# Ledger of designs, part 97: designed miniproteins, single chains, continued (2)

Each design is a single chain, and the fold is of that chain. pLDDT is the mean over its residues in the fold that is shown.

## One batch from the design tools (miniprotein)

Design m7571
Fold by ESMFold2-Fast:
Structure m7571 (fold): chain A 64 residues (1-64)
Amino acid sequence: AESLAEFIAKESGISLENARLILELVEENPDLSAAEIARRVSERTGLPLVTAQGAAQFAKTILG
């Protein structure tokens, strides 16, 4: 069985490390939009903003 981070990494085409960072930011900042989380992730990791935003939106959807 895949972990939640592994599932996000696979669906978004990003590394497991980056998926874990996105989950952490979503969990710690539930009031932030996917776009705000994506900007923070993109600045820290160098991921394209559109990739980070898709992954962040997906994470927010599955976490609730």
Scores: mean pLDDT 82

Design m7572
Fold by ESMFold2-Fast:
Structure m7572 (fold): chain A 91 residues (1-91)
Amino acid sequence: MVEEIKKEIEKVADESEKNKLPFDETAEKIREILEKYFGKKGVAAMDALVADLKRNHADLSNEEKIKLLRDGAISMVELISELEEAIKKSA
């Protein structure tokens, strides 16, 4: 369920803020969530997001990068779910 996946991502982001976890550790935990639900496609999407954040947002604080990571991962989950539903309804 999309809502359950979003809650898992939010929990990781919340724990990272509370425990001051580094971006890379937070990214790996979210990557594991996407791998669990979407397999290799989830991993590839997450790796692309992390690469983009490191290239285009390198100057942001750890906390700011984690917020973008969370928002990006949630957006990916919503998009994948919406595309899967659209494919099923077009049949």
Scores: mean pLDDT 80

Design m7573
Fold by ESMFold2-Fast:
Parts: structure tokens; sequence; C-alpha cells
Structure m7573 (fold): chain A 80 residues (1-80)
């Protein structure tokens, strides 16, 4: 449904925003690499759980998960 697609897109938008905050916190020295990785894992789990609870269709989940995974890879590459 459009409502499920909109919900998933809003979750993705919020995920990307929080990922940018984690990256900024790490690069500015506010958090350690271990803390950043912990926050990334917690954000991933939260998004996956919220999509499951809302019974988002699998095809939408797969598209969002791919975008999330690609973005996590990009962010981690900037955290040497």
Amino acid sequence: SMEQEEFANKLLEEFLRQMDEILDDYLSGRITLDEAMKRINELYDKVMKEMQEKKIPLDIVEKVEKKISDYITDVISRMP
C-alpha cells in the first residue's frame, strides 16, 4: 500500500539522518569507533523491527535494506 511505502521511506530517511549524526560524532571525537558501531547496529535492528511490526511487504523491505546496507558501507569506509 502507499501508506506502507511512505512509512518505509520515512524510516529510511530517519535512518540516513541518524547515520550522518553518528559519523559526525565519530569524526569530531565525541564517540569511539566501538560506540559508533554499537549505535549503527542498534539503528539497523530498530528499522528492521519497525518494518516487521508494520508488516511491510518483502519487496519494499529488500529495497530499503539494500539502501541501508550500501549507506552503512559508505559511512564505515569514512571511519578508519
Scores: mean pLDDT 87

Design m7574
Fold by ESMFold2-Fast:
Structure m7574 (fold): chain A 64 residues (1-64)
Amino acid sequence: MEELIEKLREAIRNGDFVTALLLAGELVKLKVDPEVFRELAELAREVGNERLAELFEETAKKLE
Protein backbone atom coordinates (compact mmCIF):
# COMPACT_ATOMS: atom_id res chain seq x y z
CA MET A 1 0.00 0.00 0.00
CA GLU A 2 2.72 2.55 0.93
CA GLU A 3 4.56 1.89 -2.36
CA LEU A 4 1.28 2.40 -4.23
CA ILE A 5 0.75 5.76 -2.47
CA GLU A 6 4.32 6.83 -3.32
CA LYS A 7 3.83 5.91 -6.99
CA LEU A 8 0.65 7.99 -6.97
CA ARG A 9 2.54 10.98 -5.51
CA GLU A 10 5.14 10.67 -8.29
CA ALA A 11 2.42 10.46 -10.95
CA ILE A 12 0.92 13.69 -9.56
CA ARG A 13 4.31 15.45 -9.58
CA ASN A 14 4.97 14.30 -13.16
CA GLY A 15 1.53 15.37 -14.41
CA ASP A 16 0.63 11.78 -15.33
CA PHE A 17 -3.13 12.17 -14.90
CA VAL A 18 -4.03 8.72 -16.29
CA THR A 19 -1.62 6.83 -14.00
CA ALA A 20 -2.79 8.90 -11.02
CA LEU A 21 -6.44 7.93 -11.66
CA LEU A 22 -5.59 4.23 -12.07
CA LEU A 23 -3.58 4.17 -8.83
CA ALA A 24 -6.33 6.08 -7.00
CA GLY A 25 -8.82 3.39 -8.09
CA GLU A 26 -6.59 0.68 -6.60
CA LEU A 27 -6.35 2.60 -3.30
CA VAL A 28 -10.16 2.87 -3.16
CA LYS A 29 -10.43 -0.93 -3.55
CA LEU A 30 -7.94 -1.34 -0.68
CA LYS A 31 -10.19 0.85 1.56
CA VAL A 32 -7.46 3.34 2.36
CA ASP A 33 -8.24 6.10 4.88
CA PRO A 34 -10.06 9.09 3.29
CA GLU A 35 -7.40 11.37 4.81
CA VAL A 36 -4.86 9.91 2.37
CA PHE A 37 -6.91 11.28 -0.54
CA ARG A 38 -7.14 14.70 1.14
CA GLU A 39 -3.33 14.77 1.40
CA LEU A 40 -3.06 13.75 -2.27
CA ALA A 41 -5.54 16.50 -3.22
CA GLU A 42 -3.32 19.09 -1.48
CA LEU A 43 -0.28 17.75 -3.35
CA ALA A 44 -2.15 17.96 -6.67
CA ARG A 45 -3.12 21.57 -5.88
CA GLU A 46 0.49 22.46 -4.95
CA VAL A 47 1.74 21.22 -8.34
CA GLY A 48 -1.04 23.14 -10.13
CA ASN A 49 -3.38 20.28 -11.01
CA GLU A 50 -6.69 21.63 -9.67
CA ARG A 51 -8.76 19.10 -11.66
CA LEU A 52 -7.03 16.14 -10.02
CA ALA A 53 -7.29 17.80 -6.59
CA GLU A 54 -11.08 18.13 -7.02
CA LEU A 55 -11.39 14.45 -7.99
CA PHE A 56 -9.37 13.35 -4.95
CA GLU A 57 -11.49 15.50 -2.60
CA GLU A 58 -14.64 13.92 -4.08
CA THR A 59 -13.15 10.45 -3.58
CA ALA A 60 -12.35 11.22 0.08
CA LYS A 61 -15.98 12.34 0.66
CA LYS A 62 -17.32 9.11 -0.87
CA LEU A 63 -15.12 7.04 1.47
CA GLU A 64 -16.53 8.85 4.55
Scores: mean pLDDT 81

Design m7575
Fold by ESMFold2-Fast:
Structure m7575 (fold): chain A 85 residues (1-85)
Amino acid sequence: SLEEFAEIVIELLDEAVKSGVLKLTEEELEKIKELIKKLVKENPDLSLEEFAEKLLEEIKKEFPHLSDEQLEVIERILRLAIALS
C-alpha cells in the first residue's frame, strides 16, 4: 500500500541520515517526513512509481541546495522502498 511504502521510505531516510550517507539536518529530515505524510493524504490513488516521482520532484523544489549526489541517494531509497513494498 502507499502508506506501507511511505513508512519504509521514512525508515530508510532515518537510517541513511544516521549512517552519514545522507547529509540532512534534523529539521530538514522532519520536513521531508511531513511532506511524505502530506503527499500520501493528498494523492491516495497514485501508483508507488508515480508517488516516488512526485515526492522526488517536491523534495527538489523545497531543498534546491541538495547536491546531485544527495538526490541520487534519495532516488535509490525510493527505488528500494518500491521493491520492499
Scores: mean pLDDT 86

Design m7576
Fold by ESMFold2-Fast:
Structure m7576 (fold): chain A 61 residues (1-61)
Amino acid sequence: EGIVRVARGNLKAGDYKTAIAAAELALKQDPNNKEAWRVLGEAYRKIGDLEKAEEYFKKAE
């Protein structure tokens, strides 16, 4: 929860690189963390990687 909150905070601040790194760390600890997958989807969408964004949003469901 703490790590994924840091990821979401950085996503909101526009620091997509840190948001991605934090979300990936959260997923290493819990690969079923849907919120972490959603942060990855949002971050990749913001940097223009729409294919990865769609894939990660699908994993968040």
Scores: mean pLDDT 83

Design m7577
Fold by ESMFold2-Fast:
Structure m7577 (fold): chain A 87 residues (1-87)
Amino acid sequence: KKRKLLLKAIRLFEEKDTDGSGTLTDEQAIEILVSIGKEMGVDEETARKIAEELIKKAQKNSDGTLTREEFLKLAEEFIKKIEEYKK
């Protein structure tokens, strides 16, 4: 279900954001998205490819980090793409 997957994304973000900085590196974000994609039943390679494309576009801010808000937008877009791909 969509809510469960979004909740998982939030939980994994909080787990990676141990210091409470409110940001993730691109690698951390990709790892979380791949985990969600695998739980949705797509293979790791497909999930990683989609996650990398989304993260690459988001990284235009030069720091290479994603705020919680930016990550949640990416997670929502990622989940939608995987849902459409699987249907």
Scores: mean pLDDT 75

Design m7578
Fold by ESMFold2-Fast:
Structure m7578 (fold): chain A 79 residues (1-79)
Amino acid sequence: MEEDLKKADELIKKGNELVRQGKYEEAVKYFEEAADIYEKLGRKTLAATFYQSAAELYRRLGDEEKAAEFEKRAVELTK
């Protein structure tokens, strides 16, 4: 659990760095992986937050289908 939380934190930091560099296609993968870790740990609010971040990046990439998919997933986690 603690190791998984550290991994998720490192993934978020890398994702944010990639967003700053304009590398959205690479950045979205890091936010997806971090959100998946938070979901598996039952951290629903954190998972929803980073699924929403992934949705926003997919929208910036022009992938509206993926954006909608991750937005729906985020909403379902928050009940």
Scores: mean pLDDT 84

Design m7579
Fold by ESMFold2-Fast:
Structure m7579 (fold): chain A 118 residues (1-118)
Amino acid sequence: MITLTESGGGTFSEGGSVTLSLKYTGDLKNVFSVSWWRQAPGQPRQLVAEITLGGYKSYADSVKGRATISVDWANKTSYLNLSNLKKEDTAVYYGGVLVFENGKAKLYLGEGVEVTVV
């Protein structure tokens, strides 16, 4: 069973920065990507950043130039750094791991951590 644990949430100042971490566990031989998602109040959940096993990185336009995703594949830890924080960055942030199971891509999401920008 894959388990995901996020940390680094809290209350942050506008213009500041936050580093969120994701620790994931389990048999991960079929992991294809690690991702970060967020859900702002009154908004649908959106993909913020993704890194593939091949090293490809992508970022949502809302955070492009402010976000950096990294992964330590050996230690099964991902980091999302978000700089120049805006009040619109206030959301619950979820770490995600994409695996192939039974011929289908399956996304595992953690329970999320709250980030509030004041």
Scores: mean pLDDT 84

Design m7580
Fold by ESMFold2-Fast:
Parts: sequence; structure tokens; C-alpha cells
Structure m7580 (fold): chain A 80 residues (1-80)
Amino acid sequence: MEEEKKKIVEEAQELLRRALGLARQATSIGNKEAVDLAVEAARYAVEALKNIDDIEKSRQYLEKAREFLEKAEEVLKKAL
């Protein structure tokens, strides 16, 4: 239980860090679509942390965070 929670916290923090970095990069080049997707990824990462006592729910939020982060990265890659 504690080990699973620790892993979720570490993954959520990493996804949040990546999402915030991507949002800054997207903002600097004026790509609103990538900004919106990166912000949504950050939102889901925060939701995973808020629901840490519900492992299954936290994992679902982490999956959503990863999906939006991947979409943001893809949009940004095509714009560069």
C-alpha cells in the first residue's frame, strides 16, 4: 500500500513537472492547443495526488495525465 502510494506520488510529480515545462514551451511559441493540453495533463496529475488514498482512482487520473501529455507533445512536435 505505502509503496504503491509512493510510486503514484513520484509519477504524478514527474508528470506535473513535464506538463508545466511543456506548457511554458508551448506558450513561448504561441501554440494555444499544446498549452491547453499540457494544462489538462497537469490538472489530472494534481487530481491523482488528491485521490492518493484511492489507488485505482489515482491510477486512472495518472493514465489521463499521460494521455494529455502525449497529445501536447505530439501537437508541439508538429508545430516545431
Scores: mean pLDDT 85

Design m7581
Fold by ESMFold2-Fast:
Structure m7581 (fold): chain A 66 residues (1-66)
Amino acid sequence: SEAEVRKKVLEATKEMMRRIGELTERYLAARNDPERMREVEEENRRALEEMRKELKRLDEEVRALE
C-alpha cells in the first residue's frame, strides 16, 4: 500500500541522515592527518555505495506502486 511504502521511505530517510552524520564526524576527526583522511574517504565511499544500493531498492518499490 502507499502508506506502507511511505513508512519505509521515512525510516530509510532517518537511517540515511544518521549514517551521513557518522560519516561527517569521522571525516572531521581525521582532517588534520592526510593519511587518516584518505582511509576515512575510502571507508566513506564504500558506505555511500551501500546507501546508493538501498535507495535503488526503495525506488523499485515506489515504482511498483505505479
Scores: mean pLDDT 79

Design m7582
Fold by ESMFold2-Fast:
Formats: C-alpha cells, sequence, structure tokens
Structure m7582 (fold): chain A 85 residues (1-85)
C-alpha cells in the first residue's frame, strides 16, 4: 500500500539522519583522540593530561556509536509495530 511505502521511506530517512549525525559526532571525537595522542608524544611533560583527554574522547566516540545503534533499533521497532497494525 501507499501508506506502507511512505512509512518505509520515513524510516529510511530517519535512519540516514541518525547515521550521519552519529558518524559526524564519532569522527569529531576520533579527530580529538588522534590530536591528543600526537600531543602526548610531542610533549612528554604533559603526557598524562593529553592521554586523559584522548581517553575521554575515545569514550565519547564509543558513546556516539552506541546511541546511533540504539536510535536505529528504535526506528526499526516503530516500523515493525506499524506493520502489525
Amino acid sequence: SEELEKKKKEAKEKIREAILEGSSENARHMGELTSHLADAKADPSKREEYLEKAREHAELAQKADEETKKEIEKIEKELEEFLKK
């Protein structure tokens, strides 16, 4: 039905948006991680501070990926519930 095609398209658009947002956020944190790791190597006197910042951004990158997966699962579940009605 036309309604089913519309719901599928809406779900695909939402998934695309979630992936783009999550990927952008993850990439930003991975960039910060790489930058701080380079700084830690270049300046041993501040190594511990840079490594701590690198760890923080690694955790934030992981969290962005986890939130993206969770949002996709939510969208997929909403589409499945619609298919049962």
Scores: mean pLDDT 86

Design m7583
Fold by ESMFold2-Fast:
Structure m7583 (fold): chain A 86 residues (1-86)
Amino acid sequence: MKVIVTLKNGSVGATLRVIGGALEAELQGGTMESKVEGDTVTLTVEGASEEGEQAVIDAAQGVAAGGGTLTIEREGDTTTLTVTAP
């Protein structure tokens, strides 16, 4: 499946956590691509496994904890995560 994570207003720590989740998905056989624009980081993993997708979701939930937001949307085989740090 395809997993897209968009992190807004991320600290260095928040960015590293999301990258860690995406790298876990890549290690499960996916291909990771990154894009940075201002305060927004977008990571795309193509060919992610169910375990790889869960690793990305867990990382995003960790970043959103403490007053941030996390929106998860599924359409077909694509899971899109939008995370805003607190």
Scores: mean pLDDT 80

Design m7584
Fold by ESMFold2-Fast:
Structure m7584 (fold): chain A 70 residues (1-70)
Amino acid sequence: AAARERAKELVLLGIDRAAESHRDIFDPERAAETLARLEALKAQVEADQGPHAQQIIDNVAQTLEDFDAR
């Protein structure tokens, strides 16, 4: 249970970092599209809704468990 909650926090942090990275890069129109999609994904993760958000959280939780085994 704790791994999934931590995974959710890390997914939200990852989205924020991706958004920050895209602010400094390339085409403003392309960046705006990517930022909008990241914002939508962040909202889904925060609401704990959508199969895509659930899959990402589950994948990160598995990665954390694998990392802790190192």
Scores: mean pLDDT 71

Design m7585
Fold by ESMFold2-Fast:
Order: C-alpha cells, then sequence, then structure tokens
Structure m7585 (fold): chain A 64 residues (1-64)
C-alpha cells in the first residue's frame, strides 16, 4: 500500500501514515476502496491527490 501512495506522489513519510490509516480502516470493517478513501481523508490530502491514489490502487487490484 505504501508503494501505491508513493507512485501517486506522496512522500515516504506520508505513504507510511497512509498505510497505517488504511489498515486501521480495514480493521473497522470497511471495504478496500472505503478504507483507501478514509486513509487519504485522514491525511488531509487534496481531492486530486486522493483521487490519484485511489485510481492507482484500483489499477493494482485489477492487475492482481
Amino acid sequence: YEDVAREAGLSPELARQFAAAYEEAKKRGLTDEQALVEALNHLHLTGEQAQRVLQAWRKRKAEE
């Protein structure tokens, strides 16, 4: 998940925080996409940055 955030242009520190927030959202029972959006919102990213990470994540899931 950190790799997806870094490919979308987040710093390594933000990518780590993103991964941690994503896992916490998943523990709350959210879907993959919902957990991703919650994590990006938690990091106070711009809507454009959030959409870029979401698109990169969807692409990766579709490939795997």
Scores: mean pLDDT 76

Design m7586
Fold by ESMFold2-Fast:
Formats: sequence, structure tokens, C-alpha cells
Structure m7586 (fold): chain A 66 residues (1-66)
Amino acid sequence: MLEELRKYAEETIRLAEEIGDYELAEKIRKALEEMEKAVAAGDIDAFVAAAQELSRLAKEVKERAE
């Protein structure tokens, strides 16, 4: 599960960098870091919040790239 989300985040970061939006790429990296931190802490609410933020940022990347 986490490995699949990490792959998705990495591809989205790469796409954000390709379109020149380094700020958006940084926000996605931070969302992934928050998800990993939440898993390590056993904080389900924090994990869900970070995953939702990643999803929101991924939609922004897709809209700007297409």
C-alpha cells in the first residue's frame, strides 16, 4: 500500500517538475513525508489527511499538465 502511494507520488513529482512547477513538486514531497511520518507514529488521522492532500495536489498537476 505505502509503496504504491510512494510510486504515485514520485511520478506526480516528476510530472510537476517537467511542467516547471517546483513549488507544487515540493508540496507533494511534503505530503508524502507526512504520510510516512504518520505511518511510523501509527497516526491514522494524520495519514488520511496527508493522503487527501496528496490526491488534491495530484489533481492540480494533472490539470496543469493536460
Scores: mean pLDDT 80

Design m7587
Fold by ESMFold2-Fast:
Structure m7587 (fold): chain A 56 residues (1-56)
Amino acid sequence: SDLILRVAAHDLGLSVGAVRRAVRLAREGATPEELARRFGISVRDAEGLIRMAEKL
């Protein structure tokens, strides 16, 4: 959902393109710690992003 990605981008302070890349990495099995380091977000926010990726 394009709307879900835009909301996540705003909440995380990322671009929509960055959220799309993060979702792809999450679906490929990236850990919350890996996503947090790569995208400059908290581990808690990365865990939320992984849960969102499972619903997409």
Scores: mean pLDDT 84

Design m7588
Fold by ESMFold2-Fast:
Structure m7588 (fold): chain A 92 residues (1-92)
Amino acid sequence: GASLRARLEALRDAAEARGAKVEITLEGDTLTITIGGLSPTGLTAAVLNAIGYELDGYEVEIELKGDTLKVTIRGLSDEQALRVAEELVGSV
């Protein structure tokens, strides 16, 4: 709903204020997060978090191109999507 979108937008804006470039898209139960401009340490932390979700049994797709990480996770509730977005974007 609109309140969830507002929370995801606030999360993106907070990360951008810290110097990251973040895109967050939620379409149905599919969450896509793109994070650009990551330091090597930030990139490592974000990748490890994404791998953690795959090990926990989530359907996860990870794409790394240069300093840009794209994570797609399927089968999420709205509450799970917000939690995952907070964890991944907070790792910047």
Scores: mean pLDDT 79

Design m7589
Fold by ESMFold2-Fast:
Structure m7589 (fold): chain A 68 residues (1-68)
Amino acid sequence: MTAEEYFKKGLEALYAGDYETAIKYFEKAVEKDPSLTARAYGLSGSAALKLGDFKKSEEYFKKAAEAR
């Protein structure tokens, strides 16, 4: 599976309200293509907030901001 395929799977999971699965796919997308870090981790941070995981959300938003 390519970075683009992982990112697409992350978006599909996010639209379905499966925030945990969305985060996992976004993490895999970044692992394959670090240029996706800002976008993928921004979305992961939002998903983590929906799960009530404030600590993980803060970590993802920080990584997204650092990837400018």
Scores: mean pLDDT 84

Design m7590
Fold by ESMFold2-Fast:
Structure m7590 (fold): chain A 60 residues (1-60)
Amino acid sequence: SDAEIKAENEAKIKVLKDQRKMLEEQLAKYKEQGAEPSEIAFIEKAIKNTDEMIELLEKG
């Protein structure tokens, strides 16, 4: 059912948005602690990938 798929996608989007918020908090902490550039870049890429996944799920 399209309605069931939509509901499942909405649940996944909620989880991904929560994960994105945690990644942003971790990125801020790493910058405050003077983490190495490679570690910062890895988290920034993870945030971008999460945003792309949310966009795909929102499109159905």
Scores: mean pLDDT 87

Design m7591
Fold by ESMFold2-Fast:
Structure m7591 (fold): chain A 63 residues (1-63)
Amino acid sequence: MEEVAKEARERLEELKKAGASEEEIEKVQNQLVRAYLTSKDEEEFRRKAEEILEEAERKLKEK
């Protein structure tokens, strides 16, 4: 889980550099924390984190 969490944090930092607002970053960060707490396994957390980050990235690219 620690490596997956680190990867997610690095991706979140890339979103911030790409122009995501502090409010968007906060929202994504909260979703990632919730996924971490509610996931049964590392694989489930990885899957949820990937979906959250991909959605945030798509939203930025559409702008």
Scores: mean pLDDT 77

Design m7592
Fold by ESMFold2-Fast:
Structure m7592 (fold): chain A 68 residues (1-68)
Amino acid sequence: HMKEKAAQFAKEFAEKLGLTEEEIRIVSLMAAKGRLTPEQLAEELGISVERAKELIDRVRKKIAEWQA
């Protein structure tokens, strides 16, 4: 039910913000599981903690710019 609508909305939202596929995965994981630490995101995506922090920062900047 809600999963199909959420997927469609996420696709449109990502297009408007100019998110990369990795950034979309991070936003989707945070939406599905709530608040995640950089360590949890790194484990889920199979990347380093430092890269997870960098991706989180880039997503936050894009969202803040879009909300402004």
Scores: mean pLDDT 72

Design m7593
Fold by ESMFold2-Fast:
Structure m7593 (fold): chain A 72 residues (1-72)
Amino acid sequence: MLATLELRVTLTREEDGKRIVEEEVHHLHLGLPADSPEAQELRARIGRGVEAHAAARHPGAEVRVEQRVHLL
């Protein structure tokens, strides 16, 4: 079955003694069967890229990336 990938990125940082939590959600159509090795590797690569980008953009923030697969 084709799949849509939902990526939820949570950024947690402390600024001036306050804990700031920011969340962003991305949706991507994989165009691949969800259980294929290609889809699993693509999901892992996307997750790593999103985490690296968020970490580079927000130095010192704690980055958490959660993935959810929606089957079409």
Scores: mean pLDDT 76

Design m7594
Fold by ESMFold2-Fast:
Structure m7594 (fold): chain A 94 residues (1-94)
Amino acid sequence: MVDPVALENEIWGSLATMAASLAARYEPSVAELAREAARKAAELSRSRDPEEAKRLLEEIAELFREAAKASKDPEFSAELERMAEILREKAEEL
C-alpha cells in the first residue's frame, strides 16, 4: 500500500490476469497464449522492480498480440490488439 511500484504492478497484473482468463474461456484457439499471459501477469502482480515490471508488461502485450492473430473472431481479435497496445504504452511509461 505504501510502495507505489508494488501497488501499480499489482493493479496492472490483476487487470491483465482477468483479461487473459476471460480470453482463455472465450476462444479455445487463443487459450494457450492467454494462459501464458495470465502466468506473466501474476508475476507482474508480485513484482517490486520497475525493470522487471516493464519486461513483463512487454511480454504480456506480445502474447495478447499473438492471441489476436490466432483469434477467429474479428471483434475479439480487435479487443486483444487494443489490450496489447494499452499494456505496451504502460511499459513505455516505466
Scores: mean pLDDT 79

Design m7595
Fold by ESMFold2-Fast:
Structure m7595 (fold): chain A 71 residues (1-71)
Amino acid sequence: MTEEELKALGEEARKRTLEAMKLLEEDPEKGQQLLDELRNEMNAASEEAAKAMLEGMEEGAKEFQEIKKKE
């Protein structure tokens, strides 16, 4: 994968993690399903892609915590 593709993959993982964490508050079952799907995709990915996805997931979780602090 190119550096741009890895960055795009991480950004997508960040957005998906943020959306899943927001859904966990409204629909815990659906939110958990989205997190599990993202985790399964990461486990099936190449080492470099999995690392990019993990970094994106960590960023998404951090962004969700920042949003919760404002509410």
Scores: mean pLDDT 82

Design m7596
Fold by ESMFold2-Fast:
Structure m7596 (fold): chain A 80 residues (1-80)
Amino acid sequence: MKEEEIDLEVKYALALIMLTIAELAKSRNIPFTEEDLRLLEKALKYLKEVLEKHKDWSPEFQARIKEDIERIEKLIEEAK
């Protein structure tokens, strides 16, 4: 699939899956590989795109996406 053709809902779901896997690895003290970090950066890009394009969604949903973005950014920063 071309990334440009991936539905925003699918991008959001993929980003959440990547975040969940990363949080589980972190909780188990498993070190992130360079590939894991690239996947987290891709997840971050997807969440930012969803947030930007769904400005008309509920404030509660926007707050949740912003929280997920902050969680991924923290994981990337702590892993570097």
Scores: mean pLDDT 76

Design m7597
Fold by ESMFold2-Fast:
Structure m7597 (fold): chain A 90 residues (1-90)
Amino acid sequence: MRRREEEERRRRQEEARRLADLLESAAMSFEASVSKEIGEDLRKAAEYYRKGAEDPEKLDEYIAKAEELIEKHRELAEAQIKAIEEALKK
């Protein structure tokens, strides 16, 4: 096994933490303004990212579950997340 795989896990752990913060903010906004159902699913996805960041070995499982929830509301959730990430790159 190559060390690069462990480096990727650690990087994903840090990214999961960032995504959890972003998704929590988005979930609160969606619950208040758009849809409570979408907000609840995004909040659950954020919770999975947060748990994955705490347990690196379970990170892959938590990311998969979070992505399933995002996929359910992909048109709104994915577009919002990518727009936020693109804004942060500038």
Scores: mean pLDDT 72

Design m7598
Fold by ESMFold2-Fast:
Structure m7598 (fold): chain A 61 residues (1-61)
Amino acid sequence: SKREEIERALRAIANHYGVPLEEIKKNPEVLKKLGVRPDFIKRLAEALGVSEEEVREVIEG
């Protein structure tokens, strides 16, 4: 599903910053500490062919 593709991409990005995706979901403030840019969600959504809302739902849920 698109959700699984988003989770896979987010996990790869989380690994780049040295944290697991599960920790980001548990503590969303980690994204701000990692310096994730405001345009990150938009760029990821465009790259995956999904909406920004779908990406936010995976991060927040």
Scores: mean pLDDT 72

Design m7599
Fold by ESMFold2-Fast:
Structure m7599 (fold): chain A 58 residues (1-58)
Amino acid sequence: SELEEYIEKLDERIKELEEEIEKLKKEGGDEFEIEELEGIIALLEAEKAYLEKIIERR
């Protein structure tokens, strides 16, 4: 299913962003950059949850 493949891609992107945040925190990166990345993760998680609900209805 294209939706299932897209959900897998969202999960991979979330993991990549989480790793980037960890690296920034370890290196003493910009707090605002970390907050922006956390915001992007929240949006991707919301999109994933919405798509999962669509699949469950099938």
Scores: mean pLDDT 83

Design m7600
Fold by ESMFold2-Fast:
Structure m7600 (fold): chain A 76 residues (1-76)
Amino acid sequence: SREKRIAELAEHLASLSEEEQEKLAEELEEAAREAEELGLREVAELLRRAARALREGDYRAAAEYIARAIELGKEL
């Protein structure tokens, strides 16, 4: 289920080291920049929110934003 996938992603994010979390946040910000250049503004905003949530230790919110960005990207 979608809920199970989000929960599993949140658990994975919480298991990452501080250095791995920062690297992933930087990768999400770069992906947001690429999405914006392609005109995918909503995808870019979701990825930026995911990076912020990850840095704040809000793994559930980060996982939900990532899932929403993937879902929205597939609808375009």
Scores: mean pLDDT 87

Design m7601
Fold by ESMFold2-Fast:
Formats: C-alpha cells, sequence, structure tokens
Structure m7601 (fold): chain A 66 residues (1-66)
C-alpha cells in the first residue's frame, strides 16, 4: 500500500514537471528528495505529494534548491 502510494506520487510529480524529485518510504513516513531550480517549487512538489497521500501518511520534504 505505501509502495503503491509512492509510485502514484512519483508519477504525479513527473507529470507536473518534477522528474528529478523522488518519493520513497522511510519507516512510517514518505520522504521527498531531489533538487529544484526555484524555492517555490519545493512547496509545489510537496503539495502534489500531500494531495496524492490524502493524509494517510506524513510527507517529509527534503527537496533542495540547486
Amino acid sequence: DKEELVKKINEALKKAGYPNITAKVEGDKIVLEGEVDNPEDIHKAGSIAAEVAGGKYDVINKIKVK
């Protein structure tokens, strides 16, 4: 179930133009990793992941600016 959710998050991120951002399972949480060009894209990618997660799991945003 978590693995399936992570796959859906990764697909949504790629479709939104964030192919360098990867979601993965870390214990009871989902972690976002990768780099973006603009700080605002950290929040945009995080919002996409949170919407797909639907509040079932904590999403930890570890995305950085290049």
Scores: mean pLDDT 80

Design m7602
Fold by ESMFold2-Fast:
Structure m7602 (fold): chain A 55 residues (1-55)
Amino acid sequence: PLQPTAEDYYNKGLEYESKNKLEEAEEYYQKALELDPTFEDAKKKLEEVKKKLGK
């Protein structure tokens, strides 16, 4: 698709998380959930990243 999908944003979040860019990972997981609010994997990853940022 010409527009990014929720899964595209989720994968981008995983990429930033692997680089320890947690704030960028949070933004992309949020974008995934904006496109698909039922995306459970993105929701869990967002919660994990927010917890890590609170450390």
Scores: mean pLDDT 82

Design m7603
Fold by ESMFold2-Fast:
Structure m7603 (fold): chain A 58 residues (1-58)
Amino acid sequence: EKRLKELIKQIEIMAESMLKAGVSKSLVFSAVETTLQMAGLSEEEAKKLAEEIIKKIE
């Protein structure tokens, strides 16, 4: 759980940096989703969490 929170924080920083650099929202969403799936989340869980992360950093 604590490691997951740390991973989410790092993903938020990555996503924010990408958006600030002018990367499209859809590409940033895909990158976040893929990273979460690689961390062991299901496709459905990764999609939901990616949406929450993107919404939070906007």
Scores: mean pLDDT 80

Design m7604
Fold by ESMFold2-Fast:
Structure m7604 (fold): chain A 68 residues (1-68)
Amino acid sequence: SNADVISQLLSEISEVQQKLKEGKISPEEAIKRLEELFEKLSEHLSDAARERLKKELDAMIKKLKASG
């Protein structure tokens, strides 16, 4: 379901943010992982869910780029 896919993605995003906070990955690597996650999961989502998720990820990537 969309809820399961979104839940999985939010969990993965949280892990990426945690690793970034701990200095285990670079902002560049974090951005790459987030883009890869969206690409892999977006095909399993409805159009509305894809649009919402893309907006959320784009906002996160923008914050990461602004921090570098």
Scores: mean pLDDT 76

Design m7605
Fold by ESMFold2-Fast:
Structure m7605 (fold): chain A 60 residues (1-60)
Amino acid sequence: GPGLYRATADVHSSAPGFLTFKKGEELLVLEEWEDGFAVATSLATGATGVVGMSLLERIE
């Protein structure tokens, strides 16, 4: 679901609309889709894009 998450791996993407981030980076998930993908904003860079939820860990 939407909320604050932490990246569990480095991701380097040249695909349009996909988010690039580093392991340990905090991401605000804005909208989660049923296919396991989400739209998120990196709190470190301010970039917004698509990310796989399997790469994220929820911060409580």
Scores: mean pLDDT 81

Design m7606
Fold by ESMFold2-Fast:
Structure m7606 (fold): chain A 59 residues (1-59)
Amino acid sequence: MSKEELIEKAKEIIEKSKNAEEAKKKIEEELREDISKLPLDDAEEVSAEIMQALNEKSK
């Protein structure tokens, strides 16, 4: 799975979750292993995008 696909899936999980805490939990369950298989630079970029989206969802 590409970094762009992982970011897209993470954003979908965030949108469907009730709050940032639930979204973070689901992302760890569903995407953590795929993210860990990426090159370090790509994994860092994906993690930053996810963190930003989670912060936006948290009021």
Scores: mean pLDDT 79

Design m7607
Fold by ESMFold2-Fast:
Structure m7607 (fold): chain A 55 residues (1-55)
Amino acid sequence: MKLEEVAKKLAEQALENGITSDEELERMARLAAEQYGFDPEEVIELVKKEYEKLK
């Protein structure tokens, strides 16, 4: 799965679960980065970007 696809899915899940804090978004992103072998900082940045698009 591509990094952008992972970030988009995480942002959608965060909205569905009512997550509004940056700290919680970063935690979710770091866990996914470890699971898929991506750079955690890159995943965090993309998840936040996708989350803002969905608001």
Scores: mean pLDDT 80

